Designed miniproteins, single chains, continued (5). Designs and how they scored, part 67

Each design is a single chain, and the fold is of that chain. pLDDT is the mean over its residues in the fold that is shown.

## One batch from the design tools (miniprotein)

Design m18303
Fold by ESMFold2-Fast:
Structure m18303 (fold): chain A 118 residues (1-118)
Amino acid sequence: MDEKIEELKKKLHSTDPEERIKAARELYEMAKNAKPEEQEKLVDLIVEALRDPRFRDEETLLYILEAVKYIAEKSKDPSVLEKLRPLLEQLRENADDFSPEVKAAIDEALEAIEKKLS
């Protein structure tokens, strides 16, 4: 797991949009298939990705947002989701440049987090 996370971190910060999209898709697959204990390790990686304005590509954002949804559903520690909530709220507030698909994905990810934290 840790070796794959290190590789994904480098690819997510790539100047090549294609490498960022591939890394986001790999992150989504890891979130979907990982055990709950492994999901927490992905949270810090997602936090770092969402803070980088370069990750505004629609396909990259859609994979990242879907990964957040699976982490929210599977995480055993609700406190790790508190790191994601303010970032997603910031994306929603600054949504003027986003497609309807990305806006819907942000809302769905926030709803999943709110349901888990309730």
Scores: mean pLDDT 77

Design m18304
Fold by ESMFold2-Fast:
Structure m18304 (fold): chain A 60 residues (1-60)
Amino acid sequence: PPLTPEERLERFVRWLRANRTPTNSDSELEEMERWLREWVASGDPEVLETLDEALRSMGV
């Protein structure tokens, strides 16, 4: 079934957290997540297509 924009974002966020370096703080990841959520909330289909392509390239 097709993923919602929110489900795609949550999948990407989970990948980021799983692949974080020990130098990344929780605060930095939280800011990145907030930025990404705002980007997805814009409803821009190009943003959603870019996110899908990124997930595919990461093997998620």
Scores: mean pLDDT 69

Design m18305
Fold by ESMFold2-Fast:
Structure m18305 (fold): chain A 115 residues (1-115)
Amino acid sequence: ARKATLAALLERLGALLDAGASIRELAEALEEVARVAEELGLPELAELARRAARLLRELDEELGDERALAALRAPSAEEAMTRLGLPREIAEKAEQARVALGEALALLDAELQRE
């Protein structure tokens, strides 16, 4: 069932976040969420997942995995700038990635609750 696929993707994303997976692994999982969401006619989830994946890949390209993960885990753009010495544009990109990821996870969970 497609609902079982979404449940498996949510479980995988949660496990990756808890285990401190690479930015690349998170982006790949979000790209898969976007594909499944499009097939299910969930355009808002698909767009948020694609946005999060794109921002994560851009952070990986600009900072590398370790610094990108540190930026994503910072509580705000201001903290990323101050603690990690990141340019404002990069810190804001990490904040946008965190927001998009959070919104995608919330929508994915909400869809699973609808039966």
Scores: mean pLDDT 80

Design m18306
Fold by ESMFold2-Fast:
Structure m18306 (fold): chain A 98 residues (1-98)
Amino acid sequence: VTPEVRAENAASARAGIDALEPQVKDLLKEAERAVKEGATPEQVRALHRKSIALEFQLLAIEVAASLADPETAAELHTRIDKLREQLKKVGELVDKAA
């Protein structure tokens, strides 16, 4: 595949991660508050929907990263793994708040 295609996918994956990282961090804080302070069924459902939406965004990022050059893919893999761990923790906290 061409270097141009790899560069486009690398740029797309980086932009996606940069956009997703603050959203996951904010959702993690919101989920932790739901556990500590209590949450209504509507708030729990909203957290669940947000979690699913971010999981789909992460999947798109993983696809783009897999089409990047190996060096860039290795760099991004660490950040992707951290995001996966944080989203798994969000899911666990949402289940605990329910």
Scores: mean pLDDT 84

Design m18307
Fold by ESMFold2-Fast:
Structure m18307 (fold): chain A 86 residues (1-86)
Amino acid sequence: SAEQEEMLAGIEEALKELDRFEEWARENLDDESYKKISELIEEMRELLEEMKEAVRNGDMKKVQELLEKISEIGKEIGKIVLEHLS
């Protein structure tokens, strides 16, 4: 479906954004903060790949559960970045 294709395209763009953010973090954060963020980014990549499979299978409940997990990881990343910038 068009909605499924749009969701898959959005996930691919999110994966590219994570690559760009990880590079930014490597260049701008201290080693300890970068290590923590890199581990959280890897977890987000795994969840996004699982979400691609859920979208392909039409499992919208699984997509919603994965979005909630990704949102929580995003909050943790945001907190680390904010503490670094403060």
Scores: mean pLDDT 88

Design m18308
Fold by ESMFold2-Fast:
Structure m18308 (fold): chain A 122 residues (1-122)
Amino acid sequence: KVEEGKKILENADLVDEHVSELASKLSNPTIRKAVLAINLEVVLEAALSVSEFLSPETVEELEALRKKAREEYEELKSKLSEEQQKLLDELEEEIRKAAFSTDQKEVEENLKKIEELIKQLD
C-alpha cells in the first residue's frame, strides 16, 4: 500500500505537469483556466486518497484548495458552450483515470487521450 500510494503521487505529479503544459497552449483564457482548475482539483483528490501519509493540517489545507479549485472550475465551465462543457466532462474523467493510476504505462496512454481532448477545446 505504501508503494501504491507513492506511485499514485508520482503519477499525479506527471499528470499535473503534462496537463499544465498542454493548457498553456490553449488560446481561450476561460477554457485554459477551466482546464487548470479541474486538473488541480483532481490532482489534489489523488493526493488526499493517500492521506494516511499526510498530517491532519496538510489534509485540511489540501481539502480547502480542492474545494476552491472545484468552485472556480464550475464557475468557468458555466460560461462555456454545451459542447465545451461536454469535452471538459470527458477531460475530467481522463485526468482522474491518469492521476489515480498505479501503472506508468496506463498514465502515458491516458495522457495521449487528454492531449486529444484539450486540442478539441481550442
Scores: mean pLDDT 83

Design m18309
Fold by ESMFold2-Fast:
Structure m18309 (fold): chain A 86 residues (1-86)
Amino acid sequence: MTTVKVAFITTGDPLLAIKIAKAAITKLADAGISVTPAVIVASSEAAKAALAASLKAQGYDIVATLTSSSDVDKIVAKALAIAQAK
């Protein structure tokens, strides 16, 4: 099983971030990919950008800045591409 480290960052609704993270993790698990998730709520758009840069530096494979439930399919597509490259 391939493992992908994914950070989920939102500035608004923490429940939406958790919903997106769970949906992405479930879809990737169905594809045989394990996810090491971090779910983070930023206080502002500027804080979200700074956190995204920091998490990339910490070795997260994907750092997803969340705006809506449509981000699930984008995150799944990126994680599948990264898993295929590993």
Scores: mean pLDDT 80

Design m18310
Fold by ESMFold2-Fast:
Structure m18310 (fold): chain A 65 residues (1-65)
Amino acid sequence: SDLEEAMALMTYSVLKLAGAVKSLEIKDGVITITVSGSEEDRELAEEMAKLIEKVTGKKVEVKVE
């Protein structure tokens, strides 16, 4: 839905502003969040991935450089 997509985009914007995310890709119903090798950034991204999955109903994956 439009609301779920808007919330996913807002969540991405917040994470990117915090410097935790290098990129976000949405393809074939899967959302991939790429982060630096920092453990703190990875943990933050994994927690936010759970939130995005709950809101959007899409699979979310975290990828580390």
Scores: mean pLDDT 70

Design m18311
Fold by ESMFold2-Fast:
Structure m18311 (fold): chain A 64 residues (1-64)
Amino acid sequence: LSPELLAEIDEGLAQIQMGVLKTTGSKLGKTDPSVLKQTEKELEELKRLLEEALRTGKPLSEVR
């Protein structure tokens, strides 16, 4: 297990929380919802890659 990869997941979660707070503060309807979708997509991709890397021991570049 790489503690750096776990830290990256933690950072990703913090990014999501910050995005949600900013969207709420901007009054829903004024913020582009696709930005939230993009952030969620990136977090899911990151988790997928990290999970595969940890599971197989392969470098991220080998995981698709």
Scores: mean pLDDT 63

Design m18312
Fold by ESMFold2-Fast:
Structure m18312 (fold): chain A 96 residues (1-96)
Amino acid sequence: SGAELLREIGKLMEEKLGKEEAEKVLKALAKFALNNLKLVEGEEHLVIGSAKLYLIEKLKDPSIADLSDEELYKLFVEELKKYDFTEENIKEALAA
């Protein structure tokens, strides 16, 4: 589910960036998902940065680090399209 994926990404971000930054990223990803997977103005760096870290881990391919922001966005959207994102499951993922 989308809630499970967001929790997985949140855990990875906490491990890589710490709890405070992970919470910022998770909120930005929730807004992104509810915005039909379109980047939210002013939060692009949080979504693209987390996409880069998540895709490297998920695909086990360090060359993902060399991709452009546009290429990272496209790959991340294709991964997220495999999951169902509702307002309800987003709220569940953001709950402690």
Scores: mean pLDDT 82

Design m18313
Fold by ESMFold2-Fast:
Structure m18313 (fold): chain A 120 residues (1-120)
Amino acid sequence: MAEKEREEIIKELEELTRRALEELERIGREQGLDPATLEGLRRVIELNTREAIELIRKSDPEQARAVLEVYKRVLEALLEMAREGRVDAAGQGQAVGDAFLAAAEAGVRFPELTIHGLPP
Protein backbone atom coordinates (compact mmCIF):
# COMPACT_ATOMS: atom_id res chain seq x y z
CA MET A 1 0.00 0.00 0.00
CA ALA A 2 2.67 2.58 0.96
CA GLU A 3 4.62 1.83 -2.25
CA LYS A 4 1.54 2.46 -4.44
CA GLU A 5 0.82 5.76 -2.61
CA ARG A 6 4.46 6.86 -3.12
CA GLU A 7 4.29 6.02 -6.85
CA GLU A 8 1.10 8.13 -7.19
CA ILE A 9 2.84 11.05 -5.41
CA ILE A 10 5.87 10.65 -7.73
CA LYS A 11 3.56 10.78 -10.79
CA GLU A 12 1.99 14.00 -9.45
CA LEU A 13 5.50 15.45 -8.91
CA GLU A 14 6.58 14.46 -12.46
CA GLU A 15 3.48 16.19 -13.91
CA LEU A 16 4.09 19.35 -11.83
CA THR A 17 7.71 19.38 -13.02
CA ARG A 18 6.67 19.01 -16.69
CA ARG A 19 4.24 21.95 -16.41
CA ALA A 20 6.82 24.05 -14.55
CA LEU A 21 9.45 23.45 -17.26
CA GLU A 22 6.93 24.41 -19.97
CA GLU A 23 6.02 27.60 -18.07
CA LEU A 24 9.73 28.40 -17.54
CA GLU A 25 10.30 28.24 -21.33
CA ARG A 26 7.39 30.66 -21.88
CA ILE A 27 8.65 33.04 -19.17
CA GLY A 28 12.15 32.89 -20.67
CA ARG A 29 10.80 33.94 -24.07
CA GLU A 30 8.50 36.66 -22.64
CA GLN A 31 11.11 38.15 -20.26
CA GLY A 32 14.07 37.72 -22.62
CA LEU A 33 16.07 35.72 -20.07
CA ASP A 34 19.69 34.98 -20.89
CA PRO A 35 19.98 31.41 -22.27
CA ALA A 36 22.56 30.46 -19.59
CA THR A 37 20.20 31.68 -16.83
CA LEU A 38 17.24 29.79 -18.36
CA GLU A 39 19.33 26.60 -18.60
CA GLY A 40 20.49 27.09 -14.99
CA LEU A 41 16.89 27.36 -13.74
CA ARG A 42 15.91 24.30 -15.80
CA ARG A 43 18.80 22.35 -14.23
CA VAL A 44 17.82 23.50 -10.71
CA ILE A 45 14.23 22.30 -11.30
CA GLU A 46 15.48 18.92 -12.60
CA LEU A 47 17.91 18.45 -9.67
CA ASN A 48 15.27 19.34 -7.07
CA THR A 49 12.79 16.93 -8.70
CA ARG A 50 15.36 14.11 -8.57
CA GLU A 51 16.12 14.79 -4.88
CA ALA A 52 12.39 15.00 -4.03
CA ILE A 53 11.69 11.65 -5.77
CA GLU A 54 14.56 9.99 -3.86
CA LEU A 55 13.26 11.36 -0.54
CA ILE A 56 9.65 10.33 -1.37
CA ARG A 57 10.83 6.75 -1.97
CA LYS A 58 12.38 6.70 1.54
CA SER A 59 9.32 8.29 3.22
CA ASP A 60 6.01 7.08 4.58
CA PRO A 61 2.94 8.39 2.67
CA GLU A 62 2.45 11.36 5.05
CA GLN A 63 6.08 12.49 4.70
CA ALA A 64 5.98 11.83 0.92
CA ARG A 65 2.98 14.19 0.59
CA ALA A 66 4.80 16.81 2.69
CA VAL A 67 7.82 16.54 0.34
CA LEU A 68 5.48 17.07 -2.65
CA GLU A 69 4.05 20.23 -1.01
CA VAL A 70 7.55 21.59 -0.30
CA TYR A 71 8.64 20.91 -3.90
CA LYS A 72 5.48 22.61 -5.23
CA ARG A 73 6.50 25.76 -3.29
CA VAL A 74 10.07 25.48 -4.64
CA LEU A 75 8.73 25.33 -8.22
CA GLU A 76 6.38 28.29 -7.62
CA ALA A 77 9.24 30.36 -6.13
CA LEU A 78 11.63 29.56 -9.02
CA LEU A 79 8.99 30.48 -11.62
CA GLU A 80 8.23 33.75 -9.77
CA MET A 81 11.95 34.63 -9.79
CA ALA A 82 12.00 34.02 -13.56
CA ARG A 83 8.90 36.23 -14.07
CA GLU A 84 10.56 39.05 -12.11
CA GLY A 85 13.74 38.66 -14.18
CA ARG A 86 15.60 38.23 -10.87
CA VAL A 87 17.87 35.19 -10.91
CA ASP A 88 20.49 36.60 -8.53
CA ALA A 89 21.98 35.03 -5.38
CA ALA A 90 19.59 36.99 -3.11
CA GLY A 91 16.46 35.92 -5.00
CA GLN A 92 17.66 32.30 -5.12
CA GLY A 93 18.44 32.39 -1.39
CA GLN A 94 14.92 33.65 -0.63
CA ALA A 95 13.32 30.88 -2.74
CA VAL A 96 15.39 28.19 -0.98
CA GLY A 97 14.64 29.77 2.42
CA ASP A 98 10.89 29.81 1.71
CA ALA A 99 11.04 26.13 0.70
CA PHE A 100 12.86 25.22 3.94
CA LEU A 101 10.22 27.08 5.98
CA ALA A 102 7.51 25.17 4.07
CA ALA A 103 9.36 21.91 4.86
CA ALA A 104 9.43 22.77 8.58
CA GLU A 105 5.69 23.59 8.51
CA ALA A 106 4.99 20.25 6.76
CA GLY A 107 7.09 18.32 9.31
CA VAL A 108 9.79 17.22 6.86
CA ARG A 109 13.20 16.68 8.47
CA PHE A 110 15.80 19.11 7.10
CA PRO A 111 18.79 16.66 7.21
CA GLU A 112 16.86 14.44 4.74
CA LEU A 113 15.76 17.33 2.47
CA THR A 114 18.08 18.56 -0.30
CA ILE A 115 17.21 21.70 -2.28
CA HIS A 116 19.50 22.85 -5.11
CA GLY A 117 19.95 26.39 -6.33
CA LEU A 118 22.08 28.23 -8.86
CA PRO A 119 25.68 29.03 -7.83
CA PRO A 120 26.11 32.49 -6.21
Scores: mean pLDDT 71

Design m18314
Fold by ESMFold2-Fast:
Structure m18314 (fold): chain A 65 residues (1-65)
Amino acid sequence: AMSLEDKLKQVQDLLKTMKDSDDDGVQKEAGSQLQKLVQSLSPDDFATLLKEAGSQASFLEALRP
């Protein structure tokens, strides 16, 4: 299973991909992968992720089921 640290790194990589790409298809795919990662987190782990995400916290909140 992926550790919280590995998930945090993957989230940051996906957020960077979305920021650096102007392609709607790339952004949609990265967003889908990000949502799957977020959905696999406990509420406490999700809160930790939001702390690390800073300004991107609102975007991550929107991905919660």
Scores: mean pLDDT 75

Design m18315
Fold by ESMFold2-Fast:
Structure m18315 (fold): chain A 70 residues (1-70)
Amino acid sequence: LKEEYLKLAEKLEELSKEAEKQGKPKMSESYKLGSESFKYLSEGDFEKGKEYMTKALELAGQSPELAEEF
């Protein structure tokens, strides 16, 4: 379980860096917040995990970049 959350956090961090290189800063920030969420979940901090996931999803929903491809 903990290893799976850390692996997901790593993948989201990679996606964040890729989005930044593609000129999609809001999507990059959303992935970064998602990565932080899974890191908190791996530590058993479900409250912060949910908080960061909510922020990530809200930012993704406001991103015009998401409507194009991501």
Scores: mean pLDDT 75

Design m18316
Fold by ESMFold2-Fast:
Structure m18316 (fold): chain A 111 residues (1-111)
Amino acid sequence: MEEVRELLLGVFRELAKLVPGKVTILLFYAPGSPVSEKLKEILQELIETEFPGKFELEVVDVLENPELAKQYSVTTVPTIVFLDENGQNVFPLLSEESQFNLQQAYVLLLK
């Protein structure tokens, strides 16, 4: 869990520098999935302790919201989508290192 938090902290720190205003985090998850629940807990703690007022977490149940999951090309859970204040996906603004760190966070959650 601590290693996943450190990887996500780096990603969020870069987003906080690159994106003006608030960033919405859409967490596509499945209730009762251990990996989805772990990521939700880490995200809630991280945004409140490290970035108060910068990030807003919106949790999306993929079983109840399949059309929204399709809209954002979400094929697996958990998956994070980062949106700026205009609803634009800001993931492409991240460095390749931060994009890789996000993928590594998912891999570590599956262990």
Scores: mean pLDDT 84

Design m18317
Fold by ESMFold2-Fast:
Structure m18317 (fold): chain A 94 residues (1-94)
Amino acid sequence: SLSKADQLLQLAEDTRRRVIEALEAGDVEGARAILEDMAARAQALAPDNLALQRVILRMRTRVEHLAAAGRVDEAKAALEEELARLREVLQRQA
């Protein structure tokens, strides 16, 4: 089995791929659902990691707002930026 940190990193990579696919398809609701699933799974894996939960909330807010506005490239950039911050949070707590 993977460590908790490895599971969270795999979740981040799976989320990145799925959200990009949804955004490129113009599927704003699909992108939202994927991010909500990520948030729920991250909460289950690391309930006391408030820094992680804060990054995921910001990621959801930024990506959902930009996607709803039709700003697909900006939504993708926001996703990549917040995923980089998520990886940093996980590295600092290793």
Scores: mean pLDDT 88

Design m18318
Fold by ESMFold2-Fast:
Structure m18318 (fold): chain A 61 residues (1-61)
Amino acid sequence: SADKEAALKAAENALAYTKETKDASAGYSVGGMALKAAEEAGNEEAKKIAQEALDLARSLK
């Protein structure tokens, strides 16, 4: 569905943004939002990518 595709793109963008900025606070914010969107859309792939963004943000602090 469109919601699942949007959630996947949001998760991919969150991970890319966290990798590029190396900002833990920004990574937590965008990763958390992407994870919530992925959970609401029921997209398991998006949830994994969003969690990877959050794990990366956590490692930066």
Scores: mean pLDDT 83

Design m18319
Fold by ESMFold2-Fast:
Structure m18319 (fold): chain A 55 residues (1-55)
Amino acid sequence: RRKELEKKQKEDILNYFKDPEKYKDKAVAFSPVDGYEVPISKLPEEMLNPTGKKE
């Protein structure tokens, strides 16, 4: 379940990169590891912008 959740979150983040507008429309709470809930915008910059360098 933890692994499944983490995998799901990863895919959701990837989708956000592909279709940010579609994903941004839903400020969905995100829990990479069962127990911690964080929104996509609160995710580490590395996950949000692994390719694009961020300040």
Scores: mean pLDDT 53

Design m18320
Fold by ESMFold2-Fast:
Structure m18320 (fold): chain A 63 residues (1-63)
Amino acid sequence: GSRELVERAARKLLAGEPLDEEERRALEEFLRSQGSTVSLEEILSDPVLARAAGADVLAALAQ
């Protein structure tokens, strides 16, 4: 499901692992639904932003 795909993408983002196309789309849609002002492309270009976003997404999914 989309939630499992978002969780996988967030875990890979936190670990510094590359995302596939489905993981990118699922994560981008999730970030948009949360009202994110930062694009996924910007997040993926900065390792510090990538780790922070991964942690934030995992925290949001844990609720």
Scores: mean pLDDT 81

Design m18321
Fold by ESMFold2-Fast:
Structure m18321 (fold): chain A 105 residues (1-105)
Amino acid sequence: SKEELLKRFEETFEEAKEKASKKPPVDASDEEILEAAEPAREAVGLNNAEAIRLLTRAIVGFLELHRFDEAELVLKEALKIAKGLSLEEAKPALEEGIELLKKVK
């Protein structure tokens, strides 16, 4: 179901965040933070599967930089967009996002 897929996406995010949090703190530069945010800026005004893909890339970037609050805000936006889409539209992007989040080290 769509609800089960959204739950798996959120649970995989929390697992990725926990993995990242076990690493030494990252002293991220302003440039690195802006680069991590770039896909989220590209997603502005999009309400489609591509927006979920872009936002997931930004989530991964923020998690790798230990910008957990920013990652959480982008997650909430991705979930909001996904909830507005049909399962057929959201499923490929959410499944791709889950696999991308699993690769966070």
Scores: mean pLDDT 88

Design m18322
Fold by ESMFold2-Fast:
Structure m18322 (fold): chain A 87 residues (1-87)
Amino acid sequence: MDAQVKKLEALLDQIRSDLPAELKPIWDANKPLIIDAVKNEDYDKALEIIREMFQKMMDATKDPEQRQQVMIMEINMIQAIREIKAS
């Protein structure tokens, strides 16, 4: 659990560094909720929070290249949660 949570936190930090400044507040508001859900082994809730967060980010993003990057980030986050759940 600890090693998987640390790996997730590292991925979250990498994604945040690549986010446009306008999207960082949405990220910062939701990051603790995602971590708490994963620590509680409530992976379905974590996936729901991720989906809602990325929907808000997509709605805030008008640039096509940034939208593509946000979509890739969502896929990477969903995959990371699924890998933790499978462990």
Scores: mean pLDDT 81

Design m18323
Fold by ESMFold2-Fast:
Structure m18323 (fold): chain A 102 residues (1-102)
Amino acid sequence: LLQQLEEEVRRAIELAEKAAEAAPEFKEKLREIQEKVRKALELSKQSVEGAKLGGGLLSDSAITLSGLANQASPEVKELLEEAAEHALRAAKLAQQLADQLE
């Protein structure tokens, strides 16, 4: 679970970075999302409560990414939707990790 969580977080960050390069107007917001996603991963490694909180942060990040995708050009929209999917999968993995660590 943890390795899969780390991989999904890594993919979300990579796609967000590519989106920021293609759409500089979203750069600041995408930087904030990247920081939030990294924080969520770190929290998920610390405790059961941390993994639950991390899952929530990842889910919120996926919602924000999807919202930005609605405002984006087709190329950037694809990158943001893929980033949102990885963040959502990471959120589900963080919840599973919390359940396993009890």
Scores: mean pLDDT 85

Design m18324
Fold by ESMFold2-Fast:
Structure m18324 (fold): chain A 84 residues (1-84)
Amino acid sequence: PLPSQESFEAAKKRYPELNEEEKKKIEALRLIAEWLGKFSEEELEEFEKELLEKGILELAEQAERLAELVGAPEEERELIVEAM
C-alpha cells in the first residue's frame, strides 16, 4: 500500500540529511499519497500516468529515494534503529 502520512512526516523531521528541497518533496509525496488514497485503483493509474507524462519525472525519480527513507528501515534515516 501507499506509505503512511505519519511515515512522511517522520522522515521529514527525523532525517537530518534532508535539505529543504527534500522536505518539500516529502510534503508533496504525502499530499499525493493522501490524494491517491481517495481515488479508485483506475483513477490512481490515470493520475500516475498523467503526472509522469506532464513532467513530474523529477518528482517520481526522487520519489524512489524518498520512498526508501519513508518506507524502508534504514539505520540513520530511521533514527530509531541501532546502527551496528
Scores: mean pLDDT 48

Design m18325
Fold by ESMFold2-Fast:
Parts: C-alpha cells; sequence; structure tokens
Structure m18325 (fold): chain A 101 residues (1-101)
C-alpha cells in the first residue's frame, strides 16, 4: 500500500501543476485534446485491470498513468483532461485498499 500512496501523492502534485498550466495557456487546447484521448484509452486499460483482480497489474497501470500525466505536464492542458488521468489513479488506490481487505 505504501507504493500506491506514493504514486497517488505524486499524481496529486502533477494535478496541481497541470491546473496552473491550464489557466495560463489556452492556445494549446487543440493539442491537449489529442493527448486527452490517448490518456482515456490508458484509463480504460486500468479499469480492465481492476476487473482482473490483480493488485500487481493495478500498480503497474497506476505508474503508467502517472508517467502519462508527467508527459502531459509539458503541454498546456484543459483542467478536465488532466483531472481525468489523475482521478483514475485515485480510483485505483481505493480498489487496491478493498482488495487488501
Amino acid sequence: MERVKEIVEKAREIREELREKAREDEEAQEKAEELKREAEERVRTVRDGIRFGSEVAATSDLETLVALAEMLRDAPLPLRAAADVVDSVVAMEAVNEALEE
């Protein structure tokens, strides 16, 4: 669980940075929509992993989501696109906690 919490904390930090960027640079919104669609495909993979019932697979997918959020940090993003990726990481933390019960 410690590793999942560390990943979620990192994702929350990235979310805050992306929110600040989204306010300052609306010109890159078109490119951000393309990156958002890629992130949504990855989010679906994570949700499929939850149904698989594997904590190891879920942790790997969380790391992938954080890496995607970090890549998206270099491009100004609409707040919602950044939040969607990070919210998926937070949802995975809740699932991993339930699986360890």
Scores: mean pLDDT 53

Design m18326
Fold by ESMFold2-Fast:
Structure m18326 (fold): chain A 116 residues (1-116)
Amino acid sequence: SLLVEALEVGFLIGEEKVKTFGAPYVLESLLEVAKEKGYEELVELVEEALEAIRNQDKERLKELKKKLEELILNEEDPEKVRMYAALLSIIQLELEKSKEEREKELEKLKKKILEK
């Protein structure tokens, strides 16, 4: 499934780029791409994530995580799934989720996509 591949790539790229550049830089880069592509909902989500991270608002990050999970499951565009997945992986890192917890979340989302 192209959507499953997009989900996996998004998670991997999000985690790799955060380890190299830090979350604020990666989120600002994602924001620029989302604006260039006219992905208005993703623009809003990235801006909210940036604010929540700056404010250490873990409850807002948890709400954004839930919203991103729903968006991923209802999206048919692999590019949007990849971008949502990258944002979700960054939020999971900010919520201090272990590698095992992040891998379990990825597998859960993959299974739900394949059950459609």
Scores: mean pLDDT 87

Design m18327
Fold by ESMFold2-Fast:
Structure m18327 (fold): chain A 87 residues (1-87)
Amino acid sequence: KEEILEALERAKEILMKALKTVKKEGIPKVIGAILSIIGMELDVELDPSTPREEVVRELRRAGEILREVGLEEEAEEVFRLAEELEK
């Protein structure tokens, strides 16, 4: 549980930082990714049986969004978090 919550918190920090650098057109997508990560954090906190694979998929979606809006470095950081959870 702690490992999963730590990864989600770090992903949220990366996405929050991305909001400072993304172009106006990318802001809604990055906000959507942040909200999805917050929702997953709540799911994990409220239901400890939330599958790790589901968390990994949500992290990968966030990384894909970051790549789509041109934030390649931030996307790679989030993909690395997903890979670490997958072992």
Scores: mean pLDDT 83

Design m18328
Fold by ESMFold2-Fast:
Structure m18328 (fold): chain A 56 residues (1-56)
Amino acid sequence: MLSPEELERLERADREVARESTFNPLSAEEGRARTAELAGLSPERLRELIDAGEVG
């Protein structure tokens, strides 16, 4: 389950990736990798959060 601090970092990272995608569209794989990197999460952790329904 996602802590409030993790959720904040993830939301901020997701907004950054969305902004970047307006200039240069990223693949789903690239977008997830960038979101994980900016949020300070491993790609494995982000996958777990997606599977748990915590993020899209």
Scores: mean pLDDT 71

Design m18329
Fold by ESMFold2-Fast:
Structure m18329 (fold): chain A 74 residues (1-74)
Amino acid sequence: ADSLAERGREFLKKALEEADKATPQEAIKIYSEAAGRLITEAVRAAELSPQAAKVFLEGADEAIKKIKEYLKKL
């Protein structure tokens, strides 16, 4: 795997670990910020590595799914 794709996976993993220790409201904020950052990185990566861009977008999709899950707890 290229280093950009690995960076995207590690970023999502860290967001998951931080959100797991947070309140539901804080977790929503963490995942919202992570989704926004992952989309930005996907746009940047698209010209260099479409494979890495796909990993970033898949990470953003997972973050959005987590936001929806936490919203049900509010």
Scores: mean pLDDT 80

Design m18330
Fold by ESMFold2-Fast:
Structure m18330 (fold): chain A 64 residues (1-64)
Amino acid sequence: SMKEEAVKRIDEIIKELKELGAPESTISSIETLRNAVRNSTDDKEVQDYLESAESLYRLTKQRL
């Protein structure tokens, strides 16, 4: 499902950022987005949370 694919993608982001030594506060923010995806029943909300995680991922990688 879209939700399962979004969770999987966010888990991949979390794993990569941990390996790169991203700040714990950033990891926690993305983990909160993962939990929001898991608790969402609306595909639009899932997509918006995933986009937020992808944006934080890109911004964090630029600063590392």
Scores: mean pLDDT 88

Design m18331
Fold by ESMFold2-Fast:
Structure m18331 (fold): chain A 94 residues (1-94)
Amino acid sequence: AFDELEKAAKEIAVSDEEREKLLNMITELKQAVDAGDANKADKLALEIGRMIAKSARKRLELTDDPEEKKRIEEAYQRAVEALKTLMKEAGDKA
């Protein structure tokens, strides 16, 4: 789940700054999940999801390549599914 989320974040991010911020938040999410802190994990997952959705939308607006659009959409879906899995795992550990 975390490897898929990190890969998706790297594929979707519109800038190096956004990529670094996403990876840092994913690291904090991993720590929250490992600690069973469901409230912190939910907050981080929501923020990561919002950033990824915004970035995916920007990337889709900026590209005319249908293959790149498909890759972005697939990366976004992988990220959403990974976040759902991680939120459930945090809840199960709490």
Scores: mean pLDDT 80

Design m18332
Fold by ESMFold2-Fast:
Structure m18332 (fold): chain A 81 residues (1-81)
Amino acid sequence: SAADQARRERMRRQAELLTKEGKKFTEEGKKKGSVTAAKLGAASAQSAYDLARNAGDEEIAKEAEEVRKEAEKAKKELEEK
């Protein structure tokens, strides 16, 4: 239905915004040495992944998963410092 399509488009846009937020937090974590920012990056990317999966957008889901992995890597490297 048109309502279902509109709902999926809103979820897709929210997933894109959360993916961008995850990238910004991950970058902040790396630049400032902030474990908290890296954790927020991973959390935002996980939320983006879940929304993209529910919206049926495989491309955004893959991008969100990549951001989550990068945030987790940044967190681990900072915790070992």
Scores: mean pLDDT 88

Design m18333
Fold by ESMFold2-Fast:
Structure m18333 (fold): chain A 65 residues (1-65)
Amino acid sequence: SSALRQKLDEVVDQVLAEHPDAPLSDVAREVAKRLLTIPGASLTDIGEGVRRTVERYQEQQARRA
């Protein structure tokens, strides 16, 4: 749903903002951990969250270059 997608994006952005110098593996793990606490989140949703974490992490690194 659009609401779940928005919440997923918010979790990804929040974790990245809280851990700006963390390696991708640590950020992805924290995103997955937080998504597991959301009622109705499936393993597919968690996988989508990890995918978006990779995209946002790469975008954030590009801003530093």
Scores: mean pLDDT 79

Design m18334
Fold by ESMFold2-Fast:
Structure m18334 (fold): chain A 83 residues (1-83)
Amino acid sequence: SEAIEELVKFLREQGFSDAEIQGAVNAVKMLVEFGISEEEAAKILKKLIELGEDDEEAKKINKEVLEKLEPKVEELRKKKEEQ
């Protein structure tokens, strides 16, 4: 995925370790499993990393992520309870 490749390149340019980069890639894959596109998930993670030292902006992004994830998490939780 071009979005994942761009995220990996960005993280390397920021000085993140291979383990930290793999963690970010795994987070993108988890968000995709929750129904968020790879492109959107990569953009969210990139913004959180860029704004991670600004509590107010990071808090706003976290709220937007939770609002997007909440209906998908609820759907997945309901499916898991039916299994």
Scores: mean pLDDT 69

Design m18335
Fold by ESMFold2-Fast:
Structure m18335 (fold): chain A 81 residues (1-81)
Amino acid sequence: SMSEEEQFLKEFEENKKAAESLDPEEKEKWYKEIKQKTKESLKKAYEFTKEKLEQYKDDPVKQKAIKYLYYKAVTEEALKN
């Protein structure tokens, strides 16, 4: 059986690969939008990300990509403080 940490890392890598498979311009646009919302507030970043996940509810690749970009933006902002 995998540890919780191993399961988290596996999901993280799958989400990262999904983001890398996106159109580069679309990926950059979504990342910038999420990052900007994260700088404004964590609540706004979450709400924006939730709306995007609902928009792409039937697209598992885009859902994984959006989750990765959200995690990256929130983590980078947290590490600056």
Scores: mean pLDDT 83

Design m18336
Fold by ESMFold2-Fast:
Structure m18336 (fold): chain A 61 residues (1-61)
Amino acid sequence: MPSLEEVLAALRARLRAAGVPQDLIDLLLALVRHEIEKHKVPPEEAVAAGERAVEQLRAAA
C-alpha cells in the first residue's frame, strides 16, 4: 500500500515533469496534504484533483 508520503512524492515528480515551478509544486503539495488532514478529503480525491491539474498543464505544454 503506497503511503501518503509516496503518493505526494509521485505527484511532485509529475508536476516537475509538467514544468511547474518549484514554488508552485511545494504550495500544491501542501494544499493536497492540508485537504487530506484537515478537511477529511479522501486521499484519492485530493490526488485526482492534482492529477487533473497536471494533465491540463501537459496538454498545454
Scores: mean pLDDT 71

